# Designed miniproteins, single chains, continued (5), part 14

Each design is a single chain, and the fold is of that chain. pLDDT is the mean over its residues in the fold that is shown.

## One batch from the design tools (miniprotein)

Design m16454
Fold by ESMFold2-Fast:
Structure m16454 (fold): chain A 100 residues (1-100)
Amino acid sequence: SVVDELRALLLEILRLLNEAEKSTDEAERIKKLQEALRLAERALALAVEHGLLSPEEAATMRRYLAQAREAIEAGDTETALALIHGLAIQFQEVIDRAEA
């Protein structure tokens, strides 16, 4: 199901965020955050395509994605980590709502 796909993407995002937090190499940290952002973009697209988000929720998540991308490009890995973690929390809420 799409919910199972979202759950799989969320788990991988959380794994990459955990690895980024533990990384002492900034290049490795950036690579993991870039991959987490790519998966978050895919998760948002799936949630939108299947009507799991209101237009307002989708707009908020797109704003978080744009801000996270800007943070990564600026080398601000702390801001990027926080923003992608915020997206992960929102995806968990979407999954929980869809399973209820």
Scores: mean pLDDT 89

Design m16455
Fold by ESMFold2-Fast:
Structure m16455 (fold): chain A 81 residues (1-81)
Amino acid sequence: AITVSVTASPNPARKGDTVLVTVTSSASGTYTATADGKSETSTSNTIGLQMTTVGEVTITVTVTSSLGTATATVTVTVVEP
């Protein structure tokens, strides 16, 4: 089984900020981060997502590796500038 955890910074974030999502996984592979109608895929464990909607934004990260697929989430509070 794959273990995965995610963090996002800054949190809270301002509308228009790019949040850096850092993935800690027991397996290396492809990382896909999805939030606020956006999706970014990377082989790096750090993915940037621009926050365009004020409120609570849930970022879902999917790790795809030779060992299988695992998901984790983190919530970012997005505030007005």
Scores: mean pLDDT 80

Design m16456
Fold by ESMFold2-Fast:
Structure m16456 (fold): chain A 105 residues (1-105)
Amino acid sequence: SPLEKVEEALELHRKSQKEILEYIKAGDLKKAMEVAIKMLEELRKILAEVAKETGHPVVEEALKTIDQLLEYLKENPDMPELTLLLLMMSAGAELVVVESYLRRQ
């Protein structure tokens, strides 16, 4: 179901966020960025399928935001670690909004 796909996306986000934090603690920003980009690419695929199945504007806006975050990461490889963490929090917030919307249907 669309809801199950978003729940899988949330779990992927939680797991990836933990891995990103461990790489940041190790001083390996390059690996932290690689994990973040791979996560956002997978979130994009999941949200694109949910958008196609549901047609919900909230899902389409979340997909657009994830695309914008992915583009920013690729264009700004030397961003501060705090900026990376805030962008990852934004991705998580988008998934929570989509989950909340789908649960109300």
Scores: mean pLDDT 89

Design m16457
Fold by ESMFold2-Fast:
Structure m16457 (fold): chain A 89 residues (1-89)
Amino acid sequence: DRLEFFREAGYRMYVAAYEGDAERGRAVQAEVRARLAAEGRSQASPEEALAFVEGIREAAIELGDEELIKEYEKALEALKNGKVEDLLK
């Protein structure tokens, strides 16, 4: 599942950030870029971006980071509804 790949990438990215592992974070970014490049694309679709942020939220919940959970829930809602303005108020 393509969306599952992006959800897992978001999860792994958050875990890397939480643990302060910049190398692992860069490796996840490289994997995402390689996947997009292999498909002749440079950008994730809105659905893929949403799945990525969902993965971040799942990891934040698992690790008990309540502040980041709230921030990513706000980002998820904005992406889901196409309302970027809601992130800026």
Scores: mean pLDDT 73

Design m16458
Fold by ESMFold2-Fast:
Structure m16458 (fold): chain A 72 residues (1-72)
Amino acid sequence: LMDDILKAAAEIAKKVGPPTEEEIELAKELLDEDYPTIYAKIVDKYSPSLSHEEVDKIIARVLAAMLKLREE
């Protein structure tokens, strides 16, 4: 389930650009968390300042970075 979510996010991330250094660091912090926790933490951090569309792009990039980190 998680691997399917990460792969889907990586495909979306190809359209929204590569993750930033901040997003890669966030991916490292969230590496062992489940998807609902990852989603909640990203939404809580960014939704006060950014639109839903922008937050969705950040989620996709962070999850794509997590997939790469989990592949060694």
Scores: mean pLDDT 78

Design m16459
Fold by ESMFold2-Fast:
Structure m16459 (fold): chain A 81 residues (1-81)
Amino acid sequence: SSMQTDLVTTILLLAIQILKGRNPEQNEKELQSLYSGFSRETLERNIEAAKEKLMTELGVDENEIKEAVKYVEQVMDQLES
């Protein structure tokens, strides 16, 4: 997969961990560090490929991915305001 698909996959995995309450402080810090190289455009272009990778290679549930995407979009909306 492309570097951008790998970046979006990583961002969604971090969001999933945060939503599950797993090391939220550290995972939020890592997620914030990635925003300098991450845009809404990058998310939109790579979301389908990242979703497929998460489901097929990592066995992540589709509903967990959906909630992670909403979380990332909410944070991006706050940063763009």
Scores: mean pLDDT 81

Design m16460
Fold by ESMFold2-Fast:
Structure m16460 (fold): chain A 78 residues (1-78)
Amino acid sequence: MMLPPDATEEEIREALKRALGDRLLEYRREGAQALIEGARQRLEWARRNGDEEVAREAQRVLDLGQRLLEEVEREEKE
């Protein structure tokens, strides 16, 4: 789809956000939440089994998921 020839930079951004925004942000949010949930479950398993290395790895994945979720939340706040 071609944008109008007199479209401003702001209008172009708004058109792209509308075309991709809601669904892409929702999918990214779901992905980040899935990473967080998986990391939480793995961290709990590692703590119960005394596996410090797996616990550290799970914590890093949890931190990554939280960061990705924060990025989605920032984009939603426009």
Scores: mean pLDDT 75

Design m16461
Fold by ESMFold2-Fast:
Structure m16461 (fold): chain A 82 residues (1-82)
Amino acid sequence: MKKKLEEEVKKLLEKLAETGDLKYAEKLIELGKKYGDKELLFYGYHYKAMITGKKEYLEKALELARELKDDVTVKQLEEALK
C-alpha cells in the first residue's frame, strides 16, 4: 500500500473508532474497490458488520480473510457466525 493511502486508511480507522459512523466504513470499501485492495475491503466490511450488526457483512469479511489467507481471522469470524 502507498504511504498516502496508508495515512488516509489510518485516519478513517481512527474516525470509525471515535464516531462509529457508517460513512467511514463505506469509504474504506470504496478505497478497497478503487485500488483492488482486499485488505481494505476486509476492514471496511468488518467495521460495517460491527456498526450495523448484520451477519451479511461478517460473511463478506470472512470470504476476504480466506482470500488473504489470514487463518487466524478466518477462525475468529467463523466462530462469530456460529
Scores: mean pLDDT 80

Design m16462
Fold by ESMFold2-Fast:
Structure m16462 (fold): chain A 88 residues (1-88)
Amino acid sequence: SLKEELEKLKKEVEEVIKKGATKEEVEELWERAKKIAEELIKNSSKSEEIKFLLDEAEALVQMALYLDNYKAAAKTILNLLEELLKIL
């Protein structure tokens, strides 16, 4: 289920934060998070709320990546996944 995919991805993001996030890891995690969020948008009555969360997260992740702050980018992804889990 999408909920199980979100919970699995959340654990992977938490581990990446603990070990020290790299650019490559953050970019891969962000692409996976976007894919899950886009599937939720297609299948949810809360699509507008999910879109707002995704757009905010996109801006913050791109800013953090630009600043080479991979820990901040990973934490932003984690926050998005936690908010999506609350909606489900």
Scores: mean pLDDT 89

Design m16463
Fold by ESMFold2-Fast:
Structure m16463 (fold): chain A 85 residues (1-85)
Amino acid sequence: SEKTKREILIKARLISLEGQIYVVELISKKVELSDEIKALKAQIKELVAQIKDLLKKGKLDEAEKKVDEAMELEQKLQKLVNKEL
């Protein structure tokens, strides 16, 4: 069903977001990262938690909006990490 396809896509995006956060956490064990990177990482983690809650409640439109917000912040996080390495 269309609902099932949307749920799978949201879950795939969550896996991607959590994977990128994990990579940043691995880097932070070897290199001191800025407070801006730490703040962005925390904000993305909060959005991931909100997306999971919305997904459980079947609020797919709201979950997709939060995925878009998290993906935009993740792009900013990647750019900052690349500048600090």
Scores: mean pLDDT 88

Design m16464
Fold by ESMFold2-Fast:
Structure m16464 (fold): chain A 84 residues (1-84)
Amino acid sequence: MLSAEEREILAFQLAVIRRTAEALPEDSPLRAEALAAVDALEAALASGDEEAIRAEAARVDRIFERLLREHGELVLAAAEEVLK
């Protein structure tokens, strides 16, 4: 099971990814993929299925790496907004 610290870090990461995706154009495939990945991981966390959580967390990490590479400035802006 995730520790309280791990859950806090994960919640922050998911909030940053969601905010970054929402800043992308509505017809962006990456926006749709990022939002779907966040929703899937949130559902897995609610289910308590550790295997599903691990799989969906890996998917979220891959999406986050793409957002950092392609839209790094939007990721930084989203992180600053989430920290406020």
Scores: mean pLDDT 83

Design m16465
Fold by ESMFold2-Fast:
Parts: structure tokens; C-alpha cells; sequence
Structure m16465 (fold): chain A 85 residues (1-85)
């Protein structure tokens, strides 16, 4: 059903959000360790900003692909239902 398709893709989106959050937390932990070791704060901030930008672009693309796949399945379901009468 449409509701089942929506629920499936909502679950996949939540999984991507969780994956992204875990990567951010790990990178932040590494940044704190580097700061404690006396690395330059400005350098760490720049690298963290670059990481966040790259990560956001990657996950935005993955989210967009999930949305495209969801729309394709919903369209296929609609076509099937229209043919069944």
C-alpha cells in the first residue's frame, strides 16, 4: 500500500540520519582529542567545517535518491491500481 511504501522510506531516512549523526559524533570526538594534544583550533575548525560541508552534500544526495525511489514506487503502485479498475 502507499502507507507501507511511505513507512519503508521513512525508516530508511531515519537510518541515514542516525548514520550521519554517528559520523558527526566520531569526528567531533577526534577533533576534541586533537585539540587536547595542542593542535591549532583554527585548523581543526576549518577541517570540521569542510567535513560538515562534504557530509551534508553526500547525505543530501542520498536522501534525494531515496525520495526519487519512493516516488517511482508510488507511481508504479498508482499505475497498477488504475489498471485493475
Amino acid sequence: SEEEIEAQYAAQRRALVQEMNELVEEKFKQALERLEKGEDLSTIQQEMNDFAKQLSAEYDARMAELERQKQAQLEALRELLEQLG
Scores: mean pLDDT 87

Design m16466
Fold by ESMFold2-Fast:
Structure m16466 (fold): chain A 103 residues (1-103)
Amino acid sequence: SSESENIIKQLKEALKKLKKITDADEAIKIFDQIIALADQFLELAKKNQVSDEQIKEAIELLDEAIKLGLEHMKKFPEKSLKFIGHILRLIGLKYELELLLKR
């Protein structure tokens, strides 16, 4: 759907911003946006409103977000617990999308 395409586009833009961020609080806000977008995508996927190809792309984008979260945790040790929480949430969302591909 056009909605799922828009979510993927927004995830890609959020990841681009996250790579350039040098402020921990701004990074956390972008992770909140990524999680919200991933939750919306998962709801569409559960309703069979997305293709398997789109699910695979979303999984790749979430994997990139997890890797960036680990890098930000290293850069901002004072916010490490907050980044750990976001990373765990992203891992859970990725796992749910992977289960939809294996059904």
Scores: mean pLDDT 88

Design m16467
Fold by ESMFold2-Fast:
Structure m16467 (fold): chain A 97 residues (1-97)
Amino acid sequence: SLSEEELIEKAIESLKFRLKELGIPEAATTEIVQRFKEILKELAETGDLQAALEKVDALVKELYEKNPSLSDNDEFLLRMDLLSIVREFHALLEQKR
C-alpha cells in the first residue's frame, strides 16, 4: 500500500499535469504546488475534508486575482480539477484507515 507521503506526491503530480494542461504560468505553478502540498498535509493530519476544500477555493481565488491573464473559465476548470484531486486523496486516505 502507498504511504501518506506517496499519496501526497501522487496528488502533486496530478496537480502539475492539470496546471500544464490549463497553461498556468510557471511562477504561479510553484506557489500553487507549495500551498496545495500544505493543504494535503493538513488534511492527512486532521481528516477535515470541508476545511481542505475551503482552503483550495481560497487558493484558486487568490491565484485568479494575482494572475489577470486567467479567464473565468480557466479559474472554474482549475477549481474543479483541484477539488477533484483533494477528494480522491481523501478517499484513498480513508480507505487506509
Scores: mean pLDDT 80

Design m16468
Fold by ESMFold2-Fast:
Structure m16468 (fold): chain A 77 residues (1-77)
Amino acid sequence: MYEREKEEALREAREWAATQSPEEVREYAEYLDGLAEKYRKLAEEARKAGAPEEVIKRLEFDAEAAKELAELLRELA
């Protein structure tokens, strides 16, 4: 389920950030913001192309998860 996957990713991100410098954490947050934007655009393109709802939901989930991870990491930096 998407919710469990997101919770696991957030937990792992917190553990990872605790072992890294603030600069490294910020750089990874910027990378994740870029991924969130890419997945958001892919979801919109998939919707326009008539892709299955499951595919669109997965892309939307990936975009939101990346955004939440980026926000968490910025707070921890």
Scores: mean pLDDT 82

Design m16469
Fold by ESMFold2-Fast:
Structure m16469 (fold): chain A 78 residues (1-78)
Amino acid sequence: MSLEEQIKKLLLEAGVSEEVAEEIARGAVRAAESTPPELAVQLVRHETYHVLTEEGFEEEKAREIAEKVGELVREHLE
């Protein structure tokens, strides 16, 4: 399964809409490809958290989801 597919699946299972899950997954893949590994994980966590809070997710839940997405990116870069 691609990184994009793994992130989309995680987000959909967490209750994120298909459209938003696709946006986050695409952004995460782009960050992984264009940013140094250390910064890519931090950037993905930050962007995921921001998008989810804009979509009305509670801060605590958005943080948990953002952390999980960041871990998938970290595992892909190892």
Scores: mean pLDDT 84

Design m16470
Fold by ESMFold2-Fast:
Structure m16470 (fold): chain A 71 residues (1-71)
Amino acid sequence: MSLMEQVMKELETAIKTLSPDEFIEKSVELLRQMREAGAPPQDLARLANKVIDALPELSDRFHALVEQAAG
């Protein structure tokens, strides 16, 4: 629960402060950290949906990077 809150807060900060490319890299790193921490697929999906909602024009690239990180 606290990890998910921290990750969501970091995403909101990143949206305001980072470039789109940096934001995507940060988002993929946060997903990897949550996976390593044992987060369930539903929580990973929540994070991914938050990223896509914030940056829909880069959704295809984000999906590709998430798939690569999952494989």
Scores: mean pLDDT 74

Design m16471
Fold by ESMFold2-Fast:
Structure m16471 (fold): chain A 87 residues (1-87)
Amino acid sequence: MSEMEKLLELLEEMVEKAEKEPITDEDIENFIKQLEELRKKSKDPETKKILDGLIKLLEYFKNDSSVTDEQFLRFLKWELEELKKSL
């Protein structure tokens, strides 16, 4: 529960930042690092799978210049809403 709540907080912060200004590669790298720390601390296998999937997807977005800021923001908002439903 607490690791999932921290993930929600991180997603909310990232969404707020993306709505106010363009997300940089450094922002994505910092977000990935925070997700990796949550993954290491999590004891729940399902939470670890969610975190691993998000980390891989964020690494893809960082490296793929074809993904627009609008598409990335829509993805973050969708993930945030889905996680809220799963709690």
Scores: mean pLDDT 76

Design m16472
Fold by ESMFold2-Fast:
Structure m16472 (fold): chain A 66 residues (1-66)
Amino acid sequence: SSLEEKRAEVRALFGQLLARSDPSTAARLTQQFARFEAEVERNAADSEKTQRLLDSLLETLQLQLG
């Protein structure tokens, strides 16, 4: 589904961000990402909420990597 594709893209971009980050920043980002994934999982039945969460994070990750 398109949501699974967005989740895959988020994970790919997050991996790229971690690769560019110092260890302390990477640790903090990893904790934040774990919380985000937990929120997506809790809202899995709400496709609209999940889409908004994924779109928001995709935008943030794209800005950080640009």
Scores: mean pLDDT 81

Design m16473
Fold by ESMFold2-Fast:
Structure m16473 (fold): chain A 98 residues (1-98)
Amino acid sequence: MEKLREEVLRLAEEARERMVRLLERLGHPAAAERAREVFEEGIRKLRERLETASEEEIEKYKEYLKKLIEEIEEAERNRLEEVRAELDEVAAEEAAVA
């Protein structure tokens, strides 16, 4: 149980770091700071729940967090492609008027 709780908390921390990094890269520092605070509170509450949770419930938290990380990674890839496309369009417009 202890190792499983540690894995869940590690995954929650990874999800926080990935979300904050994504928002910072997108130029939303205020949203990144808010996400950091929300995740810190969420992880604190999760730690408390894990103390009384069954092994089956802890495994479900692990699965949800893995899914969340995968969704953040996919969003990061897709959003960075969108930002790149927008930057390329702006560069093309500037080149056309220069």
Scores: mean pLDDT 75

Design m16474
Fold by ESMFold2-Fast:
Structure m16474 (fold): chain A 104 residues (1-104)
Amino acid sequence: SSAKKKEEERKKVIKLTAEALRRIGDLLQMVLTGEGPPEEELKKEIERLEEKMTEEEKKKVERRIELLKKLLGRELSEREELLVRLAALGLVEIERKLREELEK
């Protein structure tokens, strides 16, 4: 049945989205707690994600960074700015993956 296959695909997409949002939540929590990986590790992960981004996606990342900075309502350290950038990159990557799965 085509309906049963679509239901299983939908459940998988929801699960992957929830797991990805949880990881983004963890990154934002690291800003609040002062925990997390060193700046060098954060910079490497940011470069890896940005290499796969289009110019339009890079603009979306910058808009999400500004929203997250407004939400936090304070001046950020260099490490905290890297965590916020990584969270914004993760949000844009989720949006792309959701579009790709819905277009299958």
Scores: mean pLDDT 80

Design m16475
Fold by ESMFold2-Fast:
Structure m16475 (fold): chain A 80 residues (1-80)
Amino acid sequence: LPQPSEALVERLIGPAAAAQEAIAAGDYETAVAHLEEAIAAAADHPVGKATALFAKAQALRAAGREEEAARLLAEARAAA
């Protein structure tokens, strides 16, 4: 199976881990910022991009940004 490059893994794991910590702390705005980095790192990786978009939509919804969350959910479904 094709594996991601070390650089892609590093760029994706770092922001994703930081986003999880922010979510656990209830800091959804910081989580959204880290998830934006993860989305950028996974731009050419459909599964990774869809996962990051979905996670960002959940964080936005938790932050009360429902309209933006709904828009990202549509993008995540299209990317999957």
Scores: mean pLDDT 72

Design m16476
Fold by ESMFold2-Fast:
Formats: structure tokens, sequence, C-alpha cells
Structure m16476 (fold): chain A 60 residues (1-60)
């Protein structure tokens, strides 16, 4: 379905979402960085690096 295609298209690998998060963090866009780290964590809930970066970001 079109919904399945849209969902598939929006799902990057966790590593790609981590890279996107770092890019936004360097840009000073904390909200976009947090969203990217959340997406990484949703795909791999045991990603300690994504969890760590998200927690650090929330403390800023």
Amino acid sequence: SSEDRANYRLQLNPEDWMAVGQLYLNKGDLEAAEEAYQKALKQYPYDGLARYNLEQLKQL
C-alpha cells in the first residue's frame, strides 16, 4: 500500500539516523537532532550510543 511504501521510505538504518542526528547537532538544531536519535532508537532499541546521545541532548 502507499502507507507501507511511505513508512519503508522514511525508515533509514540506525547508523544513518545517528549521522543525521550528528549533522543537526553540529548545526545547532537540537530538536531535529533529538528526533533523529529517537528514530535510530526505534529501529534498534538496544543502541547504547543512540540512548546516550539522546540523554545528553535532553540535559542541554
Scores: mean pLDDT 68

Design m16477
Fold by ESMFold2-Fast:
Structure m16477 (fold): chain A 89 residues (1-89)
Amino acid sequence: ELIELVENKDYEKAQELLYNFFKTLPSYVPTSSKRQDLIAALQPLYLWKDNPVIQQMILGTIPALKDLKPSEREEIAKALVKLYEHLKK
């Protein structure tokens, strides 16, 4: 779902879907705006974009994603990096 939204360049719906996931995380601390909150949350995945193992570990801490296979998390990590690059522009 998230991957399809990013591939279709439907970034607005992708942001909404992702924000709803992050709202369920006890460790998620909001900042000044939804956009900035998403940028802050996605920054670790972007910084570790060349290390899929660390990206998978980060995604594995998210309850909605913990039951996914490593290969599925890798695809989600790629989609999230694309979303981060879009948000930074």
Scores: mean pLDDT 68

Design m16478
Fold by ESMFold2-Fast:
Structure m16478 (fold): chain A 63 residues (1-63)
Amino acid sequence: SAVEKAYEEAKRILTEAGVPEEDAERIAQGLANIARYWIKQGKSEDEAVEKALELARRAAEAL
């Protein structure tokens, strides 16, 4: 699903940026939940995933 894709790709972005696995999983799960919320609010799956992954990249840069 789009939510699962957001989770897996966000986790990969964070771990590749040096975020510890436990923190990356927690953050990625939060971002996947936000993507699910956006889809329920009427955003397309592609838009929700794109926005979640942009947040993952910004989180990685801020750490």
Scores: mean pLDDT 85

Design m16479
Fold by ESMFold2-Fast:
Structure m16479 (fold): chain A 80 residues (1-80)
Amino acid sequence: MEGRREGALEVIREAADMLSEEEVYRVAVTLIRSLIEQGVDPSVIRALGEEMVQLMREKGFAEEVIEKLRRAIEELIKEA
């Protein structure tokens, strides 16, 4: 479906307003893993990850949590 990436970002935006940073991290990793399992292109997954990172920075998340997410996404994609 169109907006698959937009849908994932909306889930993270909603979660960031209601959940702890660690819970948002878990939601983000789960969404990324699900998209990879669905066969979404790694370049699209990486772009989505960067958008999630930017949103977390805008919400004032700790840099350690942001770095952890970046690392988890790269490990899941296995492009590092």
Scores: mean pLDDT 77

Design m16480
Fold by ESMFold2-Fast:
Structure m16480 (fold): chain A 91 residues (1-91)
Amino acid sequence: SLEDVLAFAEELLRAWARRHLTPEQIARLDSLTPEERFGALYLMADRGEPLPDDVTPEELKAAYERFKARLAELVERYGPDRVRQILADAL
């Protein structure tokens, strides 16, 4: 299901954070809501760089919504098992 793919993506993004972010950067994410944190992790992984100082909660939520919509499209096109493999290969 899409929910299972989202849960898998969150696990991969958390693993990405443990490999690439400092403890201080991870601590900053603790001040965010779950959706904002997901959006922040996605943007950092996608860009390969830290978040800009001026990023807003609204931008983080928009990033999460965009990521969720893209995963839904991929699941519809390829099915959940293939999308999980694509995510594992990308992250």
Scores: mean pLDDT 81

Design m16481
Fold by ESMFold2-Fast:
Structure m16481 (fold): chain A 100 residues (1-100)
Amino acid sequence: MERIEELIEKAAELAKNMDTEEDLKKALELLEEATKLLLELMKEKGVPEEVIKAVQTLAEGLKLQLEIAYLEKKGEAVPEETLKRLQELQAEIRAFIERQ
């Protein structure tokens, strides 16, 4: 858990100070590593696959939000496909919550 928290904290710091494409790549890599470790831990603890899938969906949404934030900071247009994918992931999370 401490390792996962450390990776998330570093990713958040890079997200706040994203100035270069390299910063975005590093933030995404840290988030991906943290997600991988979290999912492995959840699987070992016998967490239901539906919950594990929901966490994967949430992590994918966070990655897309980082990409959108970077493009906005650079004054670049956000691709329509990126926005649609984020909406799809948000709908999946909402559907999961409604099933609880």
Scores: mean pLDDT 79

Design m16482
Fold by ESMFold2-Fast:
Parts: structure tokens; sequence; C-alpha cells
Structure m16482 (fold): chain A 105 residues (1-105)
């Protein structure tokens, strides 16, 4: 199972990206969050809960970025083969990237 957790200051692009992931079959579940302290905390709690309830889950998580070609993309994820240390490092990375996006808005 693949779950996508998307964060953006642009709710219209967030919804468009979520629709593209669903249409492409790239994620089984898609969740969108605003780049606010409360939404970031909720997103991180959801990531931990999904991992605890689904040991074979792949998580695609992070803020949406524009690439060099102007396409909306996101990077980072948690795989079933990741160690507990790797999971915590990835969650901390996601948190820092989300907080930087929040500070700019």
Amino acid sequence: MTVAILISDDPAELERFAERLRAAGAADEVYGFKATKESIEKALELIRKIIEENPDVNILAGPLYKDEEGRWVFRGGIAPTDTPEQVEEEIERIKKEMEELYKKS
C-alpha cells in the first residue's frame, strides 16, 4: 500500500497534485495539509499512525516544490524496509522542510 501526504501553501495545486496521484494509481490514499504549525503536527501524527497500523506501507511525504521545469513535485518517503532510525530521520527531515515552508508564508 502507498500513502501520499502532501503539504502546500497552495490549496488549488495541492488538490490538482492529489488528483494526478489518484488518476495515475501512484497512491492508494492521498492526504493534503496546509503549511501551518497545526497542520504539520497533524500530518506527522498521521504518518506515525499509518506506519504503526500498516507495517508494509510505503509513504510519500513532504512539501510540494516546483522543479527546474516549473513542475510541482515532492520528494522523500518511508519504505517498509527502513529501520526505526531511518524512519525517525525521515520524519525529522520532513518536519524541518515543512517548518521552512511555514516560515516563508
Scores: mean pLDDT 71

Design m16483
Fold by ESMFold2-Fast:
Structure m16483 (fold): chain A 74 residues (1-74)
Amino acid sequence: SSAEKVVQLAQILQTYAKYDAKAAHAIAQQIVDAVEVTEEDIKLLEQYLKSPKQKPPEEYLPAPLAQVLVKLGL
């Protein structure tokens, strides 16, 4: 469900992007509302945030997801 995806993304954002719980949940909700997020997308986003960023999000993530992150200032 989208609620489960929001919780999973919020935990990833809180852990690897250093957001507090409230900010992480708000950002996760905006991502899920803006783009269809698959389980593979969540896995790729976790790997992207966990690793040192050497290139823009578009080099690591599917274009729709990367565009949403850029729009949200991530």
Scores: mean pLDDT 79

Design m16484
Fold by ESMFold2-Fast:
Structure m16484 (fold): chain A 101 residues (1-101)
Amino acid sequence: MEEAEEKVAEALENGDLEAARRYAESLPEDARAAVLAAVEALENAADKGKKNEYLAKAVEYALRYLEKLRKEKGLKADEAVVKKAKEKLKELAKELLEKSK
């Protein structure tokens, strides 16, 4: 799981959104949804190059947050948790892009 998260972060940092989506397929559903949200935000921003490093870090934090919730509750993240994580990730990604410009 951590290896897949690292590959997703690296792909986003390099602006390879297709690779990021592909690596996300091997993640749990909750983590995958968060990654796809970040990819979508990056595509909409049209800033694939030099700002991807901040978006990759945002994705990494979102994935670690979801894993923490699963570990603490001893359960898989439900649809509501995934939705909230996706929303927070999109907001964080947008904020980081705005601050970096």
Scores: mean pLDDT 62

Design m16485
Fold by ESMFold2-Fast:
Structure m16485 (fold): chain A 116 residues (1-116)
Amino acid sequence: MAAEELARELVAADEGSETRIERARNLAALLSRYPELSGLAELYRGLALVLEGLETGDEELIKRGLELVRRHAGAGLGELAEEGLETKDRELAKRLAELGEEVVDGWLEAMREALA
């Protein structure tokens, strides 16, 4: 029953983050403080690793990020992560990062509306 406090902390982390990578890392760190949300924390940690790997050209970071997304994401994102792991296609990793950002943006918008 810390949902309202968590929602406020997550919105503040989004507003305080200058980059998409920083945002995903901050969201993962906050969610990891709540054992019931550990799966979501690992999903956002995976998205942060994919984003960082795409920016730095580090294929091992992309691979680790995709493994976390495959394990913790539902249908769609999980299947795309599996294909990205098998093909090593950077365009699939970019597509997954774009879809992951849309999911995060929608979720944060819902949190803002719940706090209004």
Scores: mean pLDDT 78

Design m16486
Fold by ESMFold2-Fast:
Formats: C-alpha cells, sequence, structure tokens
Structure m16486 (fold): chain A 86 residues (1-86)
C-alpha cells in the first residue's frame, strides 16, 4: 500500500526530530506498520497502536504535531483498506 510507504516516510521525519525516548515509541509504531504491509492488524495491535500514539502525543513538541496528524490519517487509511478487503 502506498499509504504504508507514506506513513513510514512521515515516521522517519518524526524520528529525526524526536527525543531518544520518543524515537522508541516511533520504532514500535514502525514495526506494527511493517507487519500490516504483509497482513491485517489484530485487535491487540490496534490497542497497542492507540496507546503508542497517545504516549507520543504526550512527549512530542508542538512542531511535530502536523507530521503526527498526517501519520494518524495515513494509518487510518491503512486500517480502512484492510477492512475493505474483508
Amino acid sequence: SSDIEEALAVLERLKEHASPEAQKILDRIEALLKKWSERPPTDEELAELEALLTQFAEVAPPELWPDLQRLVALIQRVIAEHLAKM
């Protein structure tokens, strides 16, 4: 999915400007997105993603929020694409 490729590119930009602690959160989100390029997300993975996005939003400076919003929108499209194929 092109949405996954775009999400990974946004994630890389976020990592370049994130603290080491925030980068660990982004690394876990990246691992989930890479799994979803091969198979649909599980309910457990969706719950983990929600927790990770919440944690990142708490530590991210305002300058990163536009890219965070773009990442969330792309992830929502990836999830919707998997649901549409069921």
Scores: mean pLDDT 84

Design m16487
Fold by ESMFold2-Fast:
Structure m16487 (fold): chain A 74 residues (1-74)
Amino acid sequence: MSPLERNEATYAELLARLTDPALRAALERVRDLLRQKYENGWVWSPEQEAELAALEPAVRAALAADLARRHAEA
């Protein structure tokens, strides 16, 4: 499995568990941007880079929360 496929699978799993619509929208947009990057041979426009950078804090917060939950349940 490629790093992008793992990333998309992780985002899809997080989206299924998230109740916050704003965080869900941010994750869906990041997933779409990463897919576009992959389809374009890993080439980004400056605008796509700026948009992803603005969304990264929300994605990191969602990932950290999911990891902490899984650790607590283990």
Scores: mean pLDDT 69

